# Designs tried in a protein design run: designed miniproteins, single chains, continued (5). Part 62

Each design is a single chain, and the fold is of that chain. pLDDT is the mean over its residues in the fold that is shown.

## One batch from the design tools (miniprotein)

Design m18142
Fold by ESMFold2-Fast:
Structure m18142 (fold): chain A 65 residues (1-65)
Amino acid sequence: DIDAFFARLRKEGADEGTIRILRALAKELGATPAQLSAILRRSGMNPTLLTAEVLRLIGEQLDKE
C-alpha cells in the first residue's frame, strides 16, 4: 500500500520534499513501494545519493521508450 508507505516515512522523519519526489516517481513512472524502499536504502536519505538514484531511474524509463 503506497499510502501506508508514505505515512511510515513521515513518521520516521522524512522531509516533505523527499516524500514529494518519491510520490511523483510512484505516480509517473509506476515505481512500486519495494523500488522506493530500495532507493531509500541505497541513498540512506542522503540528498546527493537520492538525487543520483532518481536520475538513474528516470534515465532507465526514458531508455525503455
Scores: mean pLDDT 69

Design m18143
Fold by ESMFold2-Fast:
Structure m18143 (fold): chain A 99 residues (1-99)
Amino acid sequence: GSRVAPTEDEIELAKTLAEAVKKAKEGAPDEEIKKILKETFKKLNIKLSEEEIEIIVEAIKAYAEGKSVEEVRATKGDEVAAAVGNIKRAEEVLREVEE
């Protein structure tokens, strides 16, 4: 079935996640990745705890390393695995916007 068009907030978040993944692939430190995420979350009025931000950072690093959701679940747990799935969905959202 056809998906509903993504919102501007979903597109902004997807772009931020893609930038964070690119930075992680380039060997950027966790602090730089956290800064990218925090700036976008603040702009979108998304209130996340430091724990939740760290889960997203770990997911970005695992995704950048080419790990599967199942590998991440086994090594990092369900929350990080779910975040990896969300990053993959974000890349699909960006592809829909570009088409």
Scores: mean pLDDT 79

Design m18144
Fold by ESMFold2-Fast:
Structure m18144 (fold): chain A 90 residues (1-90)
Amino acid sequence: SESRAAALATAGAILGTAAVYHIEKLGDLETATADAEAAAANFERAAELLPEAAEEIREAAREMVEAARAGDTERLREATLRALEAINRA
C-alpha cells in the first residue's frame, strides 16, 4: 500500500540523516555506512511496493551506500532526496 511505502520511506530518510550525522559530527564512516545500508534496505522494500518507480528508488539507494562509504555527505543527501521524490511521484 502507499501508506506502507511512505512508512518505509520515512524509515529510510531517518537512517539517511543518521548516516550524514555520523560522517559530519563523528567522522564515523563505518557506522555511517551501516546506517546507509539500513536506509537502502528500507527504500528497496518501498521499491517492491512501487514497481513503476522501482528502478529510480533502487539506484538512489545504491548511491546512498556508495556516498556513505566515500564520506560524501552532499551526494548522500542528494541520493536520499532522490529516493524520497521517486516514492512521492509514484
Scores: mean pLDDT 89

Design m18145
Fold by ESMFold2-Fast:
Structure m18145 (fold): chain A 55 residues (1-55)
Amino acid sequence: SSEEVQASLTAKFAIKDALKAGASVDSIVTAIKENSTDAINSLSISALKDAMSDV
């Protein structure tokens, strides 16, 4: 859906900004798992994978 695409893009850019600020991938994954609900966890992990594959 359009909302799902928008949420994914927002999460992707936020994750990329965190990585550029010096956050480790492990700390980002931990933060997602600790603070995300089960319903949004897969979307956040998908956005992280997209950010990591942006080479």
Scores: mean pLDDT 64

Design m18146
Fold by ESMFold2-Fast:
Structure m18146 (fold): chain A 85 residues (1-85)
Amino acid sequence: EREELLKELYETSYKVAKEVLEELLPKLPREEAIEIAIKVGVDTLTRLAYEASLTRGLGLPPEVLEELKKQIEEDVRKYAEELLK
């Protein structure tokens, strides 16, 4: 199902972003660590979405992909705030 695919793409990308954030927060300034984690998450999402379009013949509308990218940014920033409490 389309919803299951969207969840899989988002969850995988967000997991990667969280792992990068946790790795970099002790090593880099907060803003730089967050920016890199978001970039890695967004790049992962874009790559996985492209692969899904090739293997399943399902191209995600640009607006849906942009919404997922924005959600990753928002969730990574919130997660960083939680880790700093």
Scores: mean pLDDT 82

Design m18147
Fold by ESMFold2-Fast:
Structure m18147 (fold): chain A 73 residues (1-73)
Amino acid sequence: SAEEEATKHLREAAKHLRNPDDPENARKAALHVRKAMEIDPEAFGEAERLAIELMEVDGLTVPEVREILAKMR
């Protein structure tokens, strides 16, 4: 489903954001977030919540996740 495909991209973004000190990882994460938004922009509210949950599990703070998502909206 579109939701599953978007979730897969958000998981890839979270993996790249584990090392935020590398600008290349930040760019790859942003690309995956953008792909998730392209797949399901109308359900982004649900995807945003799921992205925050997934990224928190990977050790990112809510402000960091929110900042990235805000730049992609």
Scores: mean pLDDT 65

Design m18148
Fold by ESMFold2-Fast:
Structure m18148 (fold): chain A 79 residues (1-79)
Amino acid sequence: SMQAQLDAIAAQIYQSIRDVQAQIRRDNDTSPVAQQIISMNDAQQRALARAIAQQIANGTLNGASFRAIVDQLVAQQQA
């Protein structure tokens, strides 16, 4: 079903968010956005993954890098 496909995409994006968190820790990135990304709890990570998965499924992503998309959405949550 389309819902099962969306859930599968969201699971992959969730793992990618965790990979971004690991990269931030390796780089010792102390920027405000990076610190917000690594402070996200599991519920926030799942919500972000679902939002990105919906944009992918709808074809609405404009070719921005995955990291740029994560940075933008996390920054918007703090505004």
Scores: mean pLDDT 78

Design m18149
Fold by ESMFold2-Fast:
Structure m18149 (fold): chain A 70 residues (1-70)
Amino acid sequence: GLAELRAVAEATLGAAADLALSVAGTVIREYQGQPELALEALRRALLQVLPEDAAERAVRAMTPVIRRLT
């Protein structure tokens, strides 16, 4: 659930975890039943505020949890 998403974000991004969690919460709410669209929206949002490597690492790590929550 959300606690698992937090743990993954903290392990992957450290201090940037809160930002990634805020974005993830928004895309999960907006794209219920549409996990692929949620993941694309997350990737686009994170690429605007994080380096490409960090954004891709975060999306990859969060993917299994977002699929379960969406």
Scores: mean pLDDT 81

Design m18150
Fold by ESMFold2-Fast:
Structure m18150 (fold): chain A 95 residues (1-95)
Amino acid sequence: SGMDKAIVLALGLALAVEFEIQMLKADPSEEGRKKVEEAIKIFNDAMVELGKAKSKEEQLAILDKAHAKLVELFPQYKDLIDRLHAELKAAIEEA
């Protein structure tokens, strides 16, 4: 339903903000900020695609693509990225 999709998008945005805050605290350097800006772009692109997705399969594929890009950008935070990815996938499955 439209309501379930809105909840998934809201959860995705909340998790993205939490991740961005944690990354900026861990590395407040110019290089760290540039990596966070790239992560913001990855999250924004994924949210736009999720908003257009017509099936759970499409939503899961979009998340898998964003997950791969974030792990490449922050390999040291793979466990955190994997946890956030799992939380959003669970929300999509329940919706």
Scores: mean pLDDT 77

Design m18151
Fold by ESMFold2-Fast:
Structure m18151 (fold): chain A 92 residues (1-92)
Amino acid sequence: SLAEEIRRDIDAGVDSLVALARETGDPEMVVEGARAIAQHAVRKAREAGLDPRELVDYAIDRIRAGMTPEQADAAVKAIREAYEEELARLEK
């Protein structure tokens, strides 16, 4: 299904972000990667006629499972901000 394909894309993105956080520890790169995951999820969900919030929540769950609490909180904040920005952009 399209939802399963998008979830696989999110899984790959989160795996890359978790590896980046582990290898570099660069908070700016982690934030940029988290924002990109949210933007991708919103765009693909809209194209597929799916709820973007459900896919973004899926990404948040995967991040929380793969990162330390401190790293996860920063990434989740970035995802939520990017999600709200993307929705606002698409309302215009």
Scores: mean pLDDT 84

Design m18152
Fold by ESMFold2-Fast:
Parts: sequence; structure tokens; C-alpha cells
Structure m18152 (fold): chain A 72 residues (1-72)
Amino acid sequence: MKEWEKYVSLMAYYLSLARQNPEKADEYLAQAEKYGKKAVEILKKEGDTKRAEEVGAKIKRSLAVVRATIAK
């Protein structure tokens, strides 16, 4: 597993925890955002700017969807 893929998996895990535990959602969303940002940083360091942009956009979208779902 690539290092950036590990951080994307951690982000997905914390997004799942946020959905399951709305009371702690802010804490889990903060962790998800942290790991998502780490994945994008690694991709940029590797020179894969196109994948960094694609993954970054997907991370933003996933975070926004979960935040909107919890806010209901």
C-alpha cells in the first residue's frame, strides 16, 4: 500500500466514525481532514499533481457531504 493510500483509508475511517457518532463528529471530521491533507501533501511531494488535485477535490466533497448529513 502506498503511503498516501494509507492516509486516504484513515480519512475514510474517520468519516465513517463521524457518521456513526454525530456527538463527536467535529473531532472525527478534524481527524479526517488532517489525514486527507496529509495524503494530498504526499502526492504533491511525489510530483503527482494531477492525482493530488483529484484526491483533494474528492476529500473536500466527502467532508462537505458528511458535514451536511450530520447538520440535519
Scores: mean pLDDT 80

Design m18153
Fold by ESMFold2-Fast:
Structure m18153 (fold): chain A 63 residues (1-63)
Amino acid sequence: MDKLIEELKQATKDKDPEAIARAMVELSRRYGDDPRVIKALGEANNSLSDELRGQVDAEVARL
């Protein structure tokens, strides 16, 4: 869990839509009920530009 949250934070800093999508899906699938994960996913979503959010949503749809 902590490693995946750090990977999500790093991917968000790197503006890597594929890495962001992978970390978000993995966190939601394995730890979706954990308040720390819910918070981390919310913070990541709020930090994304509209363009990057669209790219992340496209990558999630491919998974």
Scores: mean pLDDT 80

Design m18154
Fold by ESMFold2-Fast:
Structure m18154 (fold): chain A 90 residues (1-90)
Amino acid sequence: LLDAIKAGDKETVRKIAEEAVKDAERYEQLGRYAVAASSYLTAAIAYLHLGEWDKALEYAQKAVEAARKSGDTPLLAWAELVLAQANLKK
């Protein structure tokens, strides 16, 4: 993701976001909340860089929810920071 963002490759960033959403939804169904949260975070960050604020906000909210269910405090803190960034862009 970061390399694609630095290169300005919006097409690759969008593909990463779409795959991250699919992965996150699958992991969430399996009860793998920490991995689901990480994947939702990848999608939220990608959509922030694409300027798609509605999607960034949606997936940041899902990341916070999954991180909260995971019990991973550092992951929850990072998800809340990304959610705050998405809210500022609205």
Scores: mean pLDDT 82

Design m18155
Fold by ESMFold2-Fast:
Formats: structure tokens, sequence, C-alpha cells
Structure m18155 (fold): chain A 77 residues (1-77)
């Protein structure tokens, strides 16, 4: 299923970035994370429009989780 594959890809890539950001925080990685949040929110809107709400929800949840992690990491720098 293409939908399931896309969902898993979003989850895996977001989780990998969050792990890397937590383990090796830097201003550059925070900036990349903020850009990724914007990209994930744009993808959520796109997937809502094309009728795949499951992917849209996953992208939105991934964006929320990444945004929370960015705030936590900023406090440590």
Amino acid sequence: DLIEKVIQKIKDETAKFIKELKENPSEEKIKKGEELVKKLRALAKLYEQVGTPEIAKTAQESADKLEKTIKEVKEKL
C-alpha cells in the first residue's frame, strides 16, 4: 500500500532527525528542523487536498513532535 509506505517514511525520517537533533544539537540543525516543520505542515495541507487524510494527519503529528523537540533543544543551547 502506497499510503502506508508514505506514512512509514514520514515517521522514520522525522524520528531519525529528532534523534540526531537531541544527540548532537546545533544552531544549524535547529534551523534545518524549523524548515522541516514548515515542509511537513505544507505536506499535510497537500495530502488533505488530494484525499489522503491519514498521510496528512501523520505529517501534522510529525511536525508537532519535531516543533516540541526544537523548543526543548533550544533551551539546552
Scores: mean pLDDT 85

Design m18156
Fold by ESMFold2-Fast:
Structure m18156 (fold): chain A 85 residues (1-85)
Amino acid sequence: MEVPTDSLTAIREYINDRLSEVDLSALTKLRLSEVAELLLLGRSNEQIGLTLGISQSTVSSHRKKLEELLGIDLSAIARRRRAEL
């Protein structure tokens, strides 16, 4: 499935729509959405961890969970977004 890469808003909407279809708690979905948003803003795992008050390992786990649930490479999307800035 194609992922919109034209804007952060379009990517956020895609992620939120996909997360709505998974059987996870509302709190888990919120955390995954927060990690995804910061990742798309070009934040590193360290910066995301500092922003959300969690460890880099937890951020890495959330990133892997998002990629598994969404079937997309969020790291590749984040790298592309940073390269275009």
Scores: mean pLDDT 71

Design m18157
Fold by ESMFold2-Fast:
Structure m18157 (fold): chain A 82 residues (1-82)
Amino acid sequence: EKEKVLELAKKKIEEAEKKTEERIAKVTKQSEERAEEAEKEGDKEVAEEIRQAGEESVKHMREGMKSLIEYLEKRAKEYIEL
């Protein structure tokens, strides 16, 4: 029973990590495409801001994932330590 809670948490963490990496790949691609369009229009400063915004979004997604993992691990541990 308690062992199943740990296994379920681990599976959810793995699924969330996979989905986050897929989102990161998508955001990275979209940011590069938008930055290239801005460069084509002569807006090098806007292109740099778009790339920086994309990089910050990736960082924020990774931090959010870490927080979610820590939350799920803590909840599973609390249930087991009952």
Scores: mean pLDDT 81

Design m18158
Fold by ESMFold2-Fast:
Order: sequence, then structure tokens, then C-alpha cells
Structure m18158 (fold): chain A 63 residues (1-63)
Amino acid sequence: GMVATENFFLIPDPRLTPDQIRSLYAAVSKVYADGRKAGLSSSDIVKKASDKYEEELKKLLEE
């Protein structure tokens, strides 16, 4: 489905539980908020958010 503008690149992963998806989105949203407060460019914020998404997703998918 369509996501909010700030999270347009985030899609639900069917391998994750709803609680894991919520936690992942919260972590990414925090990176976005912290980046805006720090005065980072939109491209830098998106890159940090993407890196955080991949990091947290990898942890959640660990055996």
C-alpha cells in the first residue's frame, strides 16, 4: 500500500510481525527526525534512514 511521504520507500516486509514493523518504522522515523534537527540535507537524511532500515531489518531477520 501507499506509505506516508516521509516513509515512501518503506514497505511492509511479510517476514516481519506487526510489532517488528512498528519497531523498524520507529527507528527509521527517529533517524529522519534527528537528521532534520541536526540540519542535514534531505539526501543525507534519506541515506541514513535507508542504512538504519537495512541494519534493523538484518537484525530482525537473523536466525
Scores: mean pLDDT 70

Design m18159
Fold by ESMFold2-Fast:
Structure m18159 (fold): chain A 72 residues (1-72)
Amino acid sequence: SVMELTKVMMRLIGEFTDARLKVLKEGVPVDDAIAALQRRADELTAGLSPSDKARLHGYVQRQIEKLRELAK
């Protein structure tokens, strides 16, 4: 449902913010932060329909690219 998709999206935004802060403030390696974010995204999206998973997959990939840019 739209409400369930929104809840997962909000959690993913929080997970991305946490991953970014760990890289920028705590010196966590970008690759480790990306791996943790990907595992968490897989867990959070596991119960969604294939259509909703596909929509959020694009969002997750954009957040991973933003983390990769921090390594430059």
Scores: mean pLDDT 83

Design m18160
Fold by ESMFold2-Fast:
Structure m18160 (fold): chain A 84 residues (1-84)
Amino acid sequence: MTFSKDSILAAAEETLKSGKKYLTKKDVESAEGKKASEDFLKYVSDTEVQKLEHLLNTQGKVDISELIPIDTKIALELIKEATG
């Protein structure tokens, strides 16, 4: 099943904000209809979204810190600036 890009990115942002290590299919399903912040989106390419979708479909969960091409601490700071 193909998840929407917006749901994958929104779930990834929420996973980083909550300090969770793993993004799961349930997290993506819960994020359906949500959109990630614009500041988060500038650090995630279509290639990273495709990797996330592939790993979610094959493994059921993904270590989010390995797929976001920036340090998790920096990512969290940028997300906090974008959302509050």
Scores: mean pLDDT 69

Design m18161
Fold by ESMFold2-Fast:
Structure m18161 (fold): chain A 82 residues (1-82)
Amino acid sequence: VQERIDQLIKESEERIKKAEAAGADKKTLANEYEQLGNFYEFRDDREKAAEYFEKASQLYKELGDNEKADYYTKRAEELRAR
């Protein structure tokens, strides 16, 4: 289980690097940060999970997706409070 999550984190980080290098749109980057935050949360790495949810939230806000922006902002705050 831990090995699988470590692999998913590595793959997600590689996708983000490639997406940034390719000039991917904000929606693609927001989705990748959201996914990476979920993987770190599953690993109980609350600080890393909060960091990536905050990055996703910022991009969703810039995209006008206020529902997702608010959701991930609150989730990041809850992770940092614990």
Scores: mean pLDDT 82

Design m18162
Fold by ESMFold2-Fast:
Structure m18162 (fold): chain A 100 residues (1-100)
Amino acid sequence: SEELVQKALAEYEALPVRTREDAAERVAEVYIELIEKGELSEEEKWALYAMAKEAIERGLAPEAAERVLKKILEELKITEEEVNLEEIRKKLEEIAEKLE
């Protein structure tokens, strides 16, 4: 079925942006439902967090990706501010070492 997957991806990329956004919205609804039902493993939760964060950084369906990100952050009990603070601290330490 690898040929079918490749064909489906090529057809998806050829779709108008609006159609891709609608598809992303439907996918987001499915993931939110899986989170709410508790059907995701711990590893799957972290994978979904990473995917949603990368989608936002790349500008892919930002509204759908942001809803998934917010929902998975609540489930993982981490705040967006805590993640940003630790990344800022790490960057500040790297800059301090380079300025010596």
Scores: mean pLDDT 63

Design m18163
Fold by ESMFold2-Fast:
Structure m18163 (fold): chain A 66 residues (1-66)
Amino acid sequence: SAAAALASPIVLALGRDAAGNTVALLDFGEAYAVVVFPPSGRPSGRAFATLEEARAAFDALVAERL
């Protein structure tokens, strides 16, 4: 199930947004996610069914690739 796949994502890309947060593009096998990690506070993310939509969301957020 998608919930089980969430335990061990593959990191496809890392970047930084204009505010200095770390942004990760993750592959869960059955789904993809874009997760934003602020230097302090809780990570936030959005799940996607396709890699194409997840990459578009990642590219829209990222100012610099890590």
Scores: mean pLDDT 78

Design m18164
Fold by ESMFold2-Fast:
Structure m18164 (fold): chain A 84 residues (1-84)
Amino acid sequence: MDVLPTKIKLAEELKNYLKENTDLSELEINKVVGYFMEKTKDATEEQIKNAVKEIKEKLDAFKGKITLEKVKEIVDEAVEKYAK
């Protein structure tokens, strides 16, 4: 059976979260996921999993309009915290 690499599965988890919990377009979501994947290319699966969890928690706590720039800011903070 063809199984997606765990890193790709984690990227799809982030993509699905953004589709369900934000008003971002598919193009904006794909830009965020691509940005996240580039920032985490050398990170371990555990580091990526922790970063995705932090991104979800920060977005859930944000009470304003979620923009592409705000998601990128949260991605940068999570990557620096978990995937140095």
Scores: mean pLDDT 78

Design m18165
Fold by ESMFold2-Fast:
Structure m18165 (fold): chain A 90 residues (1-90)
Amino acid sequence: SAAEQVELALGIGNLRAEVEILKLEREAKENGMDPAELESRKMEVALQHHDEGVALAKEVQATSTQERLDALRAEYEKLLEELKELRKEK
């Protein structure tokens, strides 16, 4: 359904943000980064991926296909797996 595709698109944006934030936190610990700068960059990443997820959701709401639904499900599952692996490394 269009509702499912919108939900997946928003979820993908959120998962991309979480993955990038975890990678950023790891890089900050290894290379050193000011805590305030880290928090600022994490917020920028979250906002960027949220906006991208909203844009994707609007696109899939306007033009919904089974191929797009299958692709969104695959991307969502891939991001969940990447997030789980990153969390194991903390």
Scores: mean pLDDT 82

Design m18166
Fold by ESMFold2-Fast:
Structure m18166 (fold): chain A 88 residues (1-88)
Amino acid sequence: MTKRQRLIELTEEVREKFPELNQFSFEAVLLAVLHILEEAGFDVGPLAAFFLNENKVNPKEMLEAYDLIKSNPELVEYIVEKAKELGL
């Protein structure tokens, strides 16, 4: 499994655990998760560069998804723990 596939898997699990994120595009939620992982000390810069596409992601939507995740500290902890298990 590539790191890209593991990140997609993590994003789907996060959306299943917190369905309120389904109001945002998959790409917005994925980049919000990447930003949270970067803040937690994960080396995810190359993954962020791969998924950042000017035609796919609205920066405002990504920020709104990020703010929603950060408003739930237990979800942030879940994301970090699951990312470690997935070898991200």
Scores: mean pLDDT 78

Design m18167
Fold by ESMFold2-Fast:
Structure m18167 (fold): chain A 60 residues (1-60)
Amino acid sequence: GSVMDLLSKEKREQFDVLFRSADTDRNGTLTNKQLQALSDALDLPLEHLTRIAQEQVADL
C-alpha cells in the first residue's frame, strides 16, 4: 500500500498543492528546507513526506 493511504482527502489535496508549488524545477524533487515546510504545514513526520514525495514523482 501507498503511504498516501494514511492521509485524509484534505491532507492529500493540500500536499499536492504544496508539492507543486515547492517543485519549481518540475523534476519531482524537493530540498530539505521545502520538505520541512511541508512537514510543518501538514503535521507529518519528515520521513513520511520523503516517502510520499518519491511516490508522487511516479504519478506525475
Scores: mean pLDDT 65

Design m18168
Fold by ESMFold2-Fast:
Structure m18168 (fold): chain A 68 residues (1-68)
Amino acid sequence: MEARVLAARATVIGDEVLVTAQVEDSDGTKATKTETIPGGRVGDEVTLTLTNPKSGAKATVTVTAQEA
């Protein structure tokens, strides 16, 4: 089984986009990732790839950047 996305958010803060995502892989392990992307704007689609550090499972999530 592949990792599944539990929650994801993208928020514009100043001149950056803060993306937070949580995934659960096939063994029940949860991983949370936070990334900061420079130069993002409200309405941009942001794609984030999350890798579970324990299992190596990967998930991709796409979210639209929102105002803070």
Scores: mean pLDDT 74

Design m18169
Fold by ESMFold2-Fast:
Structure m18169 (fold): chain A 93 residues (1-93)
Amino acid sequence: MEEDKKKLEEARKRLNEAIQRATDVAVKMASHSPELRPIADELVRRAAEAVSRYNETLKKEKDLKKIAEAYQSAADEVRRATDEGERRAKELL
């Protein structure tokens, strides 16, 4: 019970951190070069899609474990998109 609540709070925090980092990275890219704008836009779009997917799950799902897994999956997807965007930006510089 407490473990499920703790996992849910950790997953929510990880998703919020991932979104914040993605936003910071996208803003930095767009500010650095117009050439990086498409990469920044793709990162923002991928993050929005991940958030949209977990919101769909939240509407249907009552199981706290599955909700935590959806948050975790979204956080991992946003994190991966950010890391991939950073790598692509470095290759263009």
Scores: mean pLDDT 80

Design m18170
Fold by ESMFold2-Fast:
Order: C-alpha cells, then sequence, then structure tokens
Structure m18170 (fold): chain A 85 residues (1-85)
C-alpha cells in the first residue's frame, strides 16, 4: 500500500506541475481535456501497479478517487486565480 501511495503522489505532483504550466499558454477547456486524459492514464497505471504489488483493487480505487478529487480542486482553484487576475 505505501509503495502504491508514493507512486500516486509522484504522479500527482507531475500532473499538477503540467496543469500549472499549460494554464499559462492554453485555454481552460484544453487544460481540462488534458487533465481528463492524464486521469485516465493514471487510473490504468494505478491498476497495473496495484496488481504488481498485490494491493486490493478497492483500496487502489479509493486512492485514485482521493487524488483525482485533489487534482480537480487544484484545477478549479487555478482557473479562479486566472479569472480573478
Amino acid sequence: MEELKKFIEEKYDEILAKLKERLQTESPIDVKRFLSQELAKLSKEIQKKAEYLGVDMKEAGKLFTEYSRKLMKEYVELIKEKEAA
């Protein structure tokens, strides 16, 4: 479980950094499409990693839900900051 969580945290940080960078040059709708694609990839990567580590798929799914919610919150906050400027 801890190794899976670290893997997800590393991917979370990578995706968040890309969201911040892309919002500087791309429209919010294009960045949202990018986020959706990255979340789909993350879901598949988490499933493969969980199978490799012998982690329960329900627990892996809970972690995915937690971190995808965090990424969506960050996206919404970044959009609000851009609109407020």
Scores: mean pLDDT 82

Design m18171
Fold by ESMFold2-Fast:
Structure m18171 (fold): chain A 74 residues (1-74)
Amino acid sequence: MTKEELEAQQQIIEDLKILKERIDKGEYSKEEQEQILKSVEGALELAKQLPEPLPELIEALEEFIRYLKETLSK
């Protein structure tokens, strides 16, 4: 894994944390949250196909998907 690839994957993890905070603050409609869920599910499938996926990235994506599915069920 190159330094650039590592930094890019770490940036996605940080972006997911920010996105969760914004969802918790009510900045997204239910419809927008459903679109975010589809996008993140796609990102997880893509991340699993990377040559050297960062385990923390896979875990962060899976946790975010669980969080958002739970939020949308309420």
Scores: mean pLDDT 82

Design m18172
Fold by ESMFold2-Fast:
Structure m18172 (fold): chain A 71 residues (1-71)
Amino acid sequence: KETAETLALLDRIVAEAERAKAEGDPIGVNSWLLAAATVLAALKSANYPQEVIDAAERALDRVQRLADEAE
């Protein structure tokens, strides 16, 4: 169930980043951006299925856009 757990973690990271942005917390958004990047790097290093890596890349992209908007 590592795939389901990883996807749930990615969903949580995005939700927390969106919450931080809504609260006007750019430091919080950048903390979740680092978390998303760290998870993606770990998944690539562990040779996870491409589907999971693609999901992590989408999560990182989403959080990066939130960080860019928060400045």
Scores: mean pLDDT 82

Design m18173
Fold by ESMFold2-Fast:
Structure m18173 (fold): chain A 80 residues (1-80)
Amino acid sequence: SPAQELLDRFEEHVRERRARIREAVAAGRTDEAGRIHDEAVRWGMEVLRELAAIDPEAAERAGELLTEFLGEVADLFAAA
């Protein structure tokens, strides 16, 4: 379904950006990590809005993934 395809892409993009942020923070590239985070959040909110219009259940799962992402990134910045 379109919702499942979008959710799969959302999960993949969140996973990739989380890895990139972790790498950037570990390398001391905090400004780069911040830019990746801001772009990921903006994109994630857009996807969440789109999913909410077509499949509320998929939107709930995307919201959970975004919440986990935000928490993990906050922990990375707090540790830096």
Scores: mean pLDDT 85

Design m18174
Fold by ESMFold2-Fast:
Parts: sequence; C-alpha cells; structure tokens
Structure m18174 (fold): chain A 85 residues (1-85)
Amino acid sequence: SRLAMEEANATVAGFVPERAAETVAEQLRALGASEELVRRAQEEVRRGTEAAEEEGKAAGDVAAMIGRGAGIAGRVLREAAAETQ
C-alpha cells in the first residue's frame, strides 16, 4: 500500500507510460496475482495513460496529463490487487 503510493509519486515525477504498466505488473506479481490478471491490468494502464496523454496534449496541460496517468495506474493497481483476494 505505502510502496504503491511511493511508486505512484515517483511515476508523477518522471512519468513514462511504459514504466507505469511495468510498475503495476511488478506490484501485482508481488501480491501473488495470476499472469492473466497482470496482463489485464497492464493493458488497462496502457489504454488509460494513452487516453490521458491525448487529452493532455489537446488541453496543453502536461502536469494534468502526468497526474491523471499516475492516478489511472494507482486505481488499476488497487482494483487488480483486490481481485487477488
């Protein structure tokens, strides 16, 4: 939980969509998630961050884009982690 928050904060500071999906996958594997669940979460993060980037570019607000992308990664991690229980 705290580690996921720290990684989300680090992602906001140096956000890269590829890194966000990898971070979610690493956290889910540490929680014992299935390979299927990990793949679903990675796909959801990639899709969400892509949408956030396009919206941020259109608005000219890179900080909002980064924050939204990090929020999507954190939400997906939390939802997928709940499915491991």
Scores: mean pLDDT 68

Design m18175
Fold by ESMFold2-Fast:
Structure m18175 (fold): chain A 94 residues (1-94)
Amino acid sequence: MLKKVEELVEEIKKEYEDKEASAILLRVALMFLTRGDTELAIYLAEKALEYSPTEELKEAAEKLLKEAKSREQTHIADEEEIEELFKVAVEQVK
């Protein structure tokens, strides 16, 4: 996985509680999936699932993972797009 994505995930985990971190990562994963980046969607949904403290968040992450894994695997987002979508997800979860 791109080092930039790993760094952003670690920053989210450090800054936010598990529930908020999971929700943010799940939202970013959904945004990447809708844009056609299934590899990032899978990685982020797996991280959201790992940090999920509630059944609702776990179920949402599992559903997104199943959908993303059912598609042909593609990676299209550059570092600038990755940073922007993480920023948008943080604002939208609040």
Scores: mean pLDDT 82

Design m18176
Fold by ESMFold2-Fast:
Structure m18176 (fold): chain A 66 residues (1-66)
Amino acid sequence: MDAETLAKGIAAAAEAVSDMIPTAEARAVADEAGGDLRQASAASLALGSGTPPEDVRAALRVLVAS
């Protein structure tokens, strides 16, 4: 999956899970990419589904740069 497509998915999920507590791994990935807590929570879903951390970081960087 390309970073642009994954970034759109994470953005949509972040709106739906704004009060969810992110996992420690997702929080670390989001912090490295400059993302916020909602993006970390959405990243938890992507990581839990087996998406590689490198792909999630790339997607979050696209989102943060937007």
Scores: mean pLDDT 74

Design m18177
Fold by ESMFold2-Fast:
Structure m18177 (fold): chain A 85 residues (1-85)
Amino acid sequence: ELEKIEQGYRFIAKEKTPEEILKMADGLLKLVDGLDVSPEVREEIRKYYEEAKKALENGDYDAMIEAFAKMGALVTKALREQRKK
């Protein structure tokens, strides 16, 4: 499930500029503030966000896409769990 979600984010990111990917990552990070997730999951999401920013700084587009995909998958999983009764 998580791996399949990551592949979806990788596919989306490949069609975006580095700046658009960072903008999407900023949106995901803000979305997490409204979610009931464990501190450990929040820390992991922030870790991938920082990895994406460093990848952008270094011009490593592939690393940025991977960090974004990992971050996006965790946020999507948290959203799905939050929607359960």
Scores: mean pLDDT 80

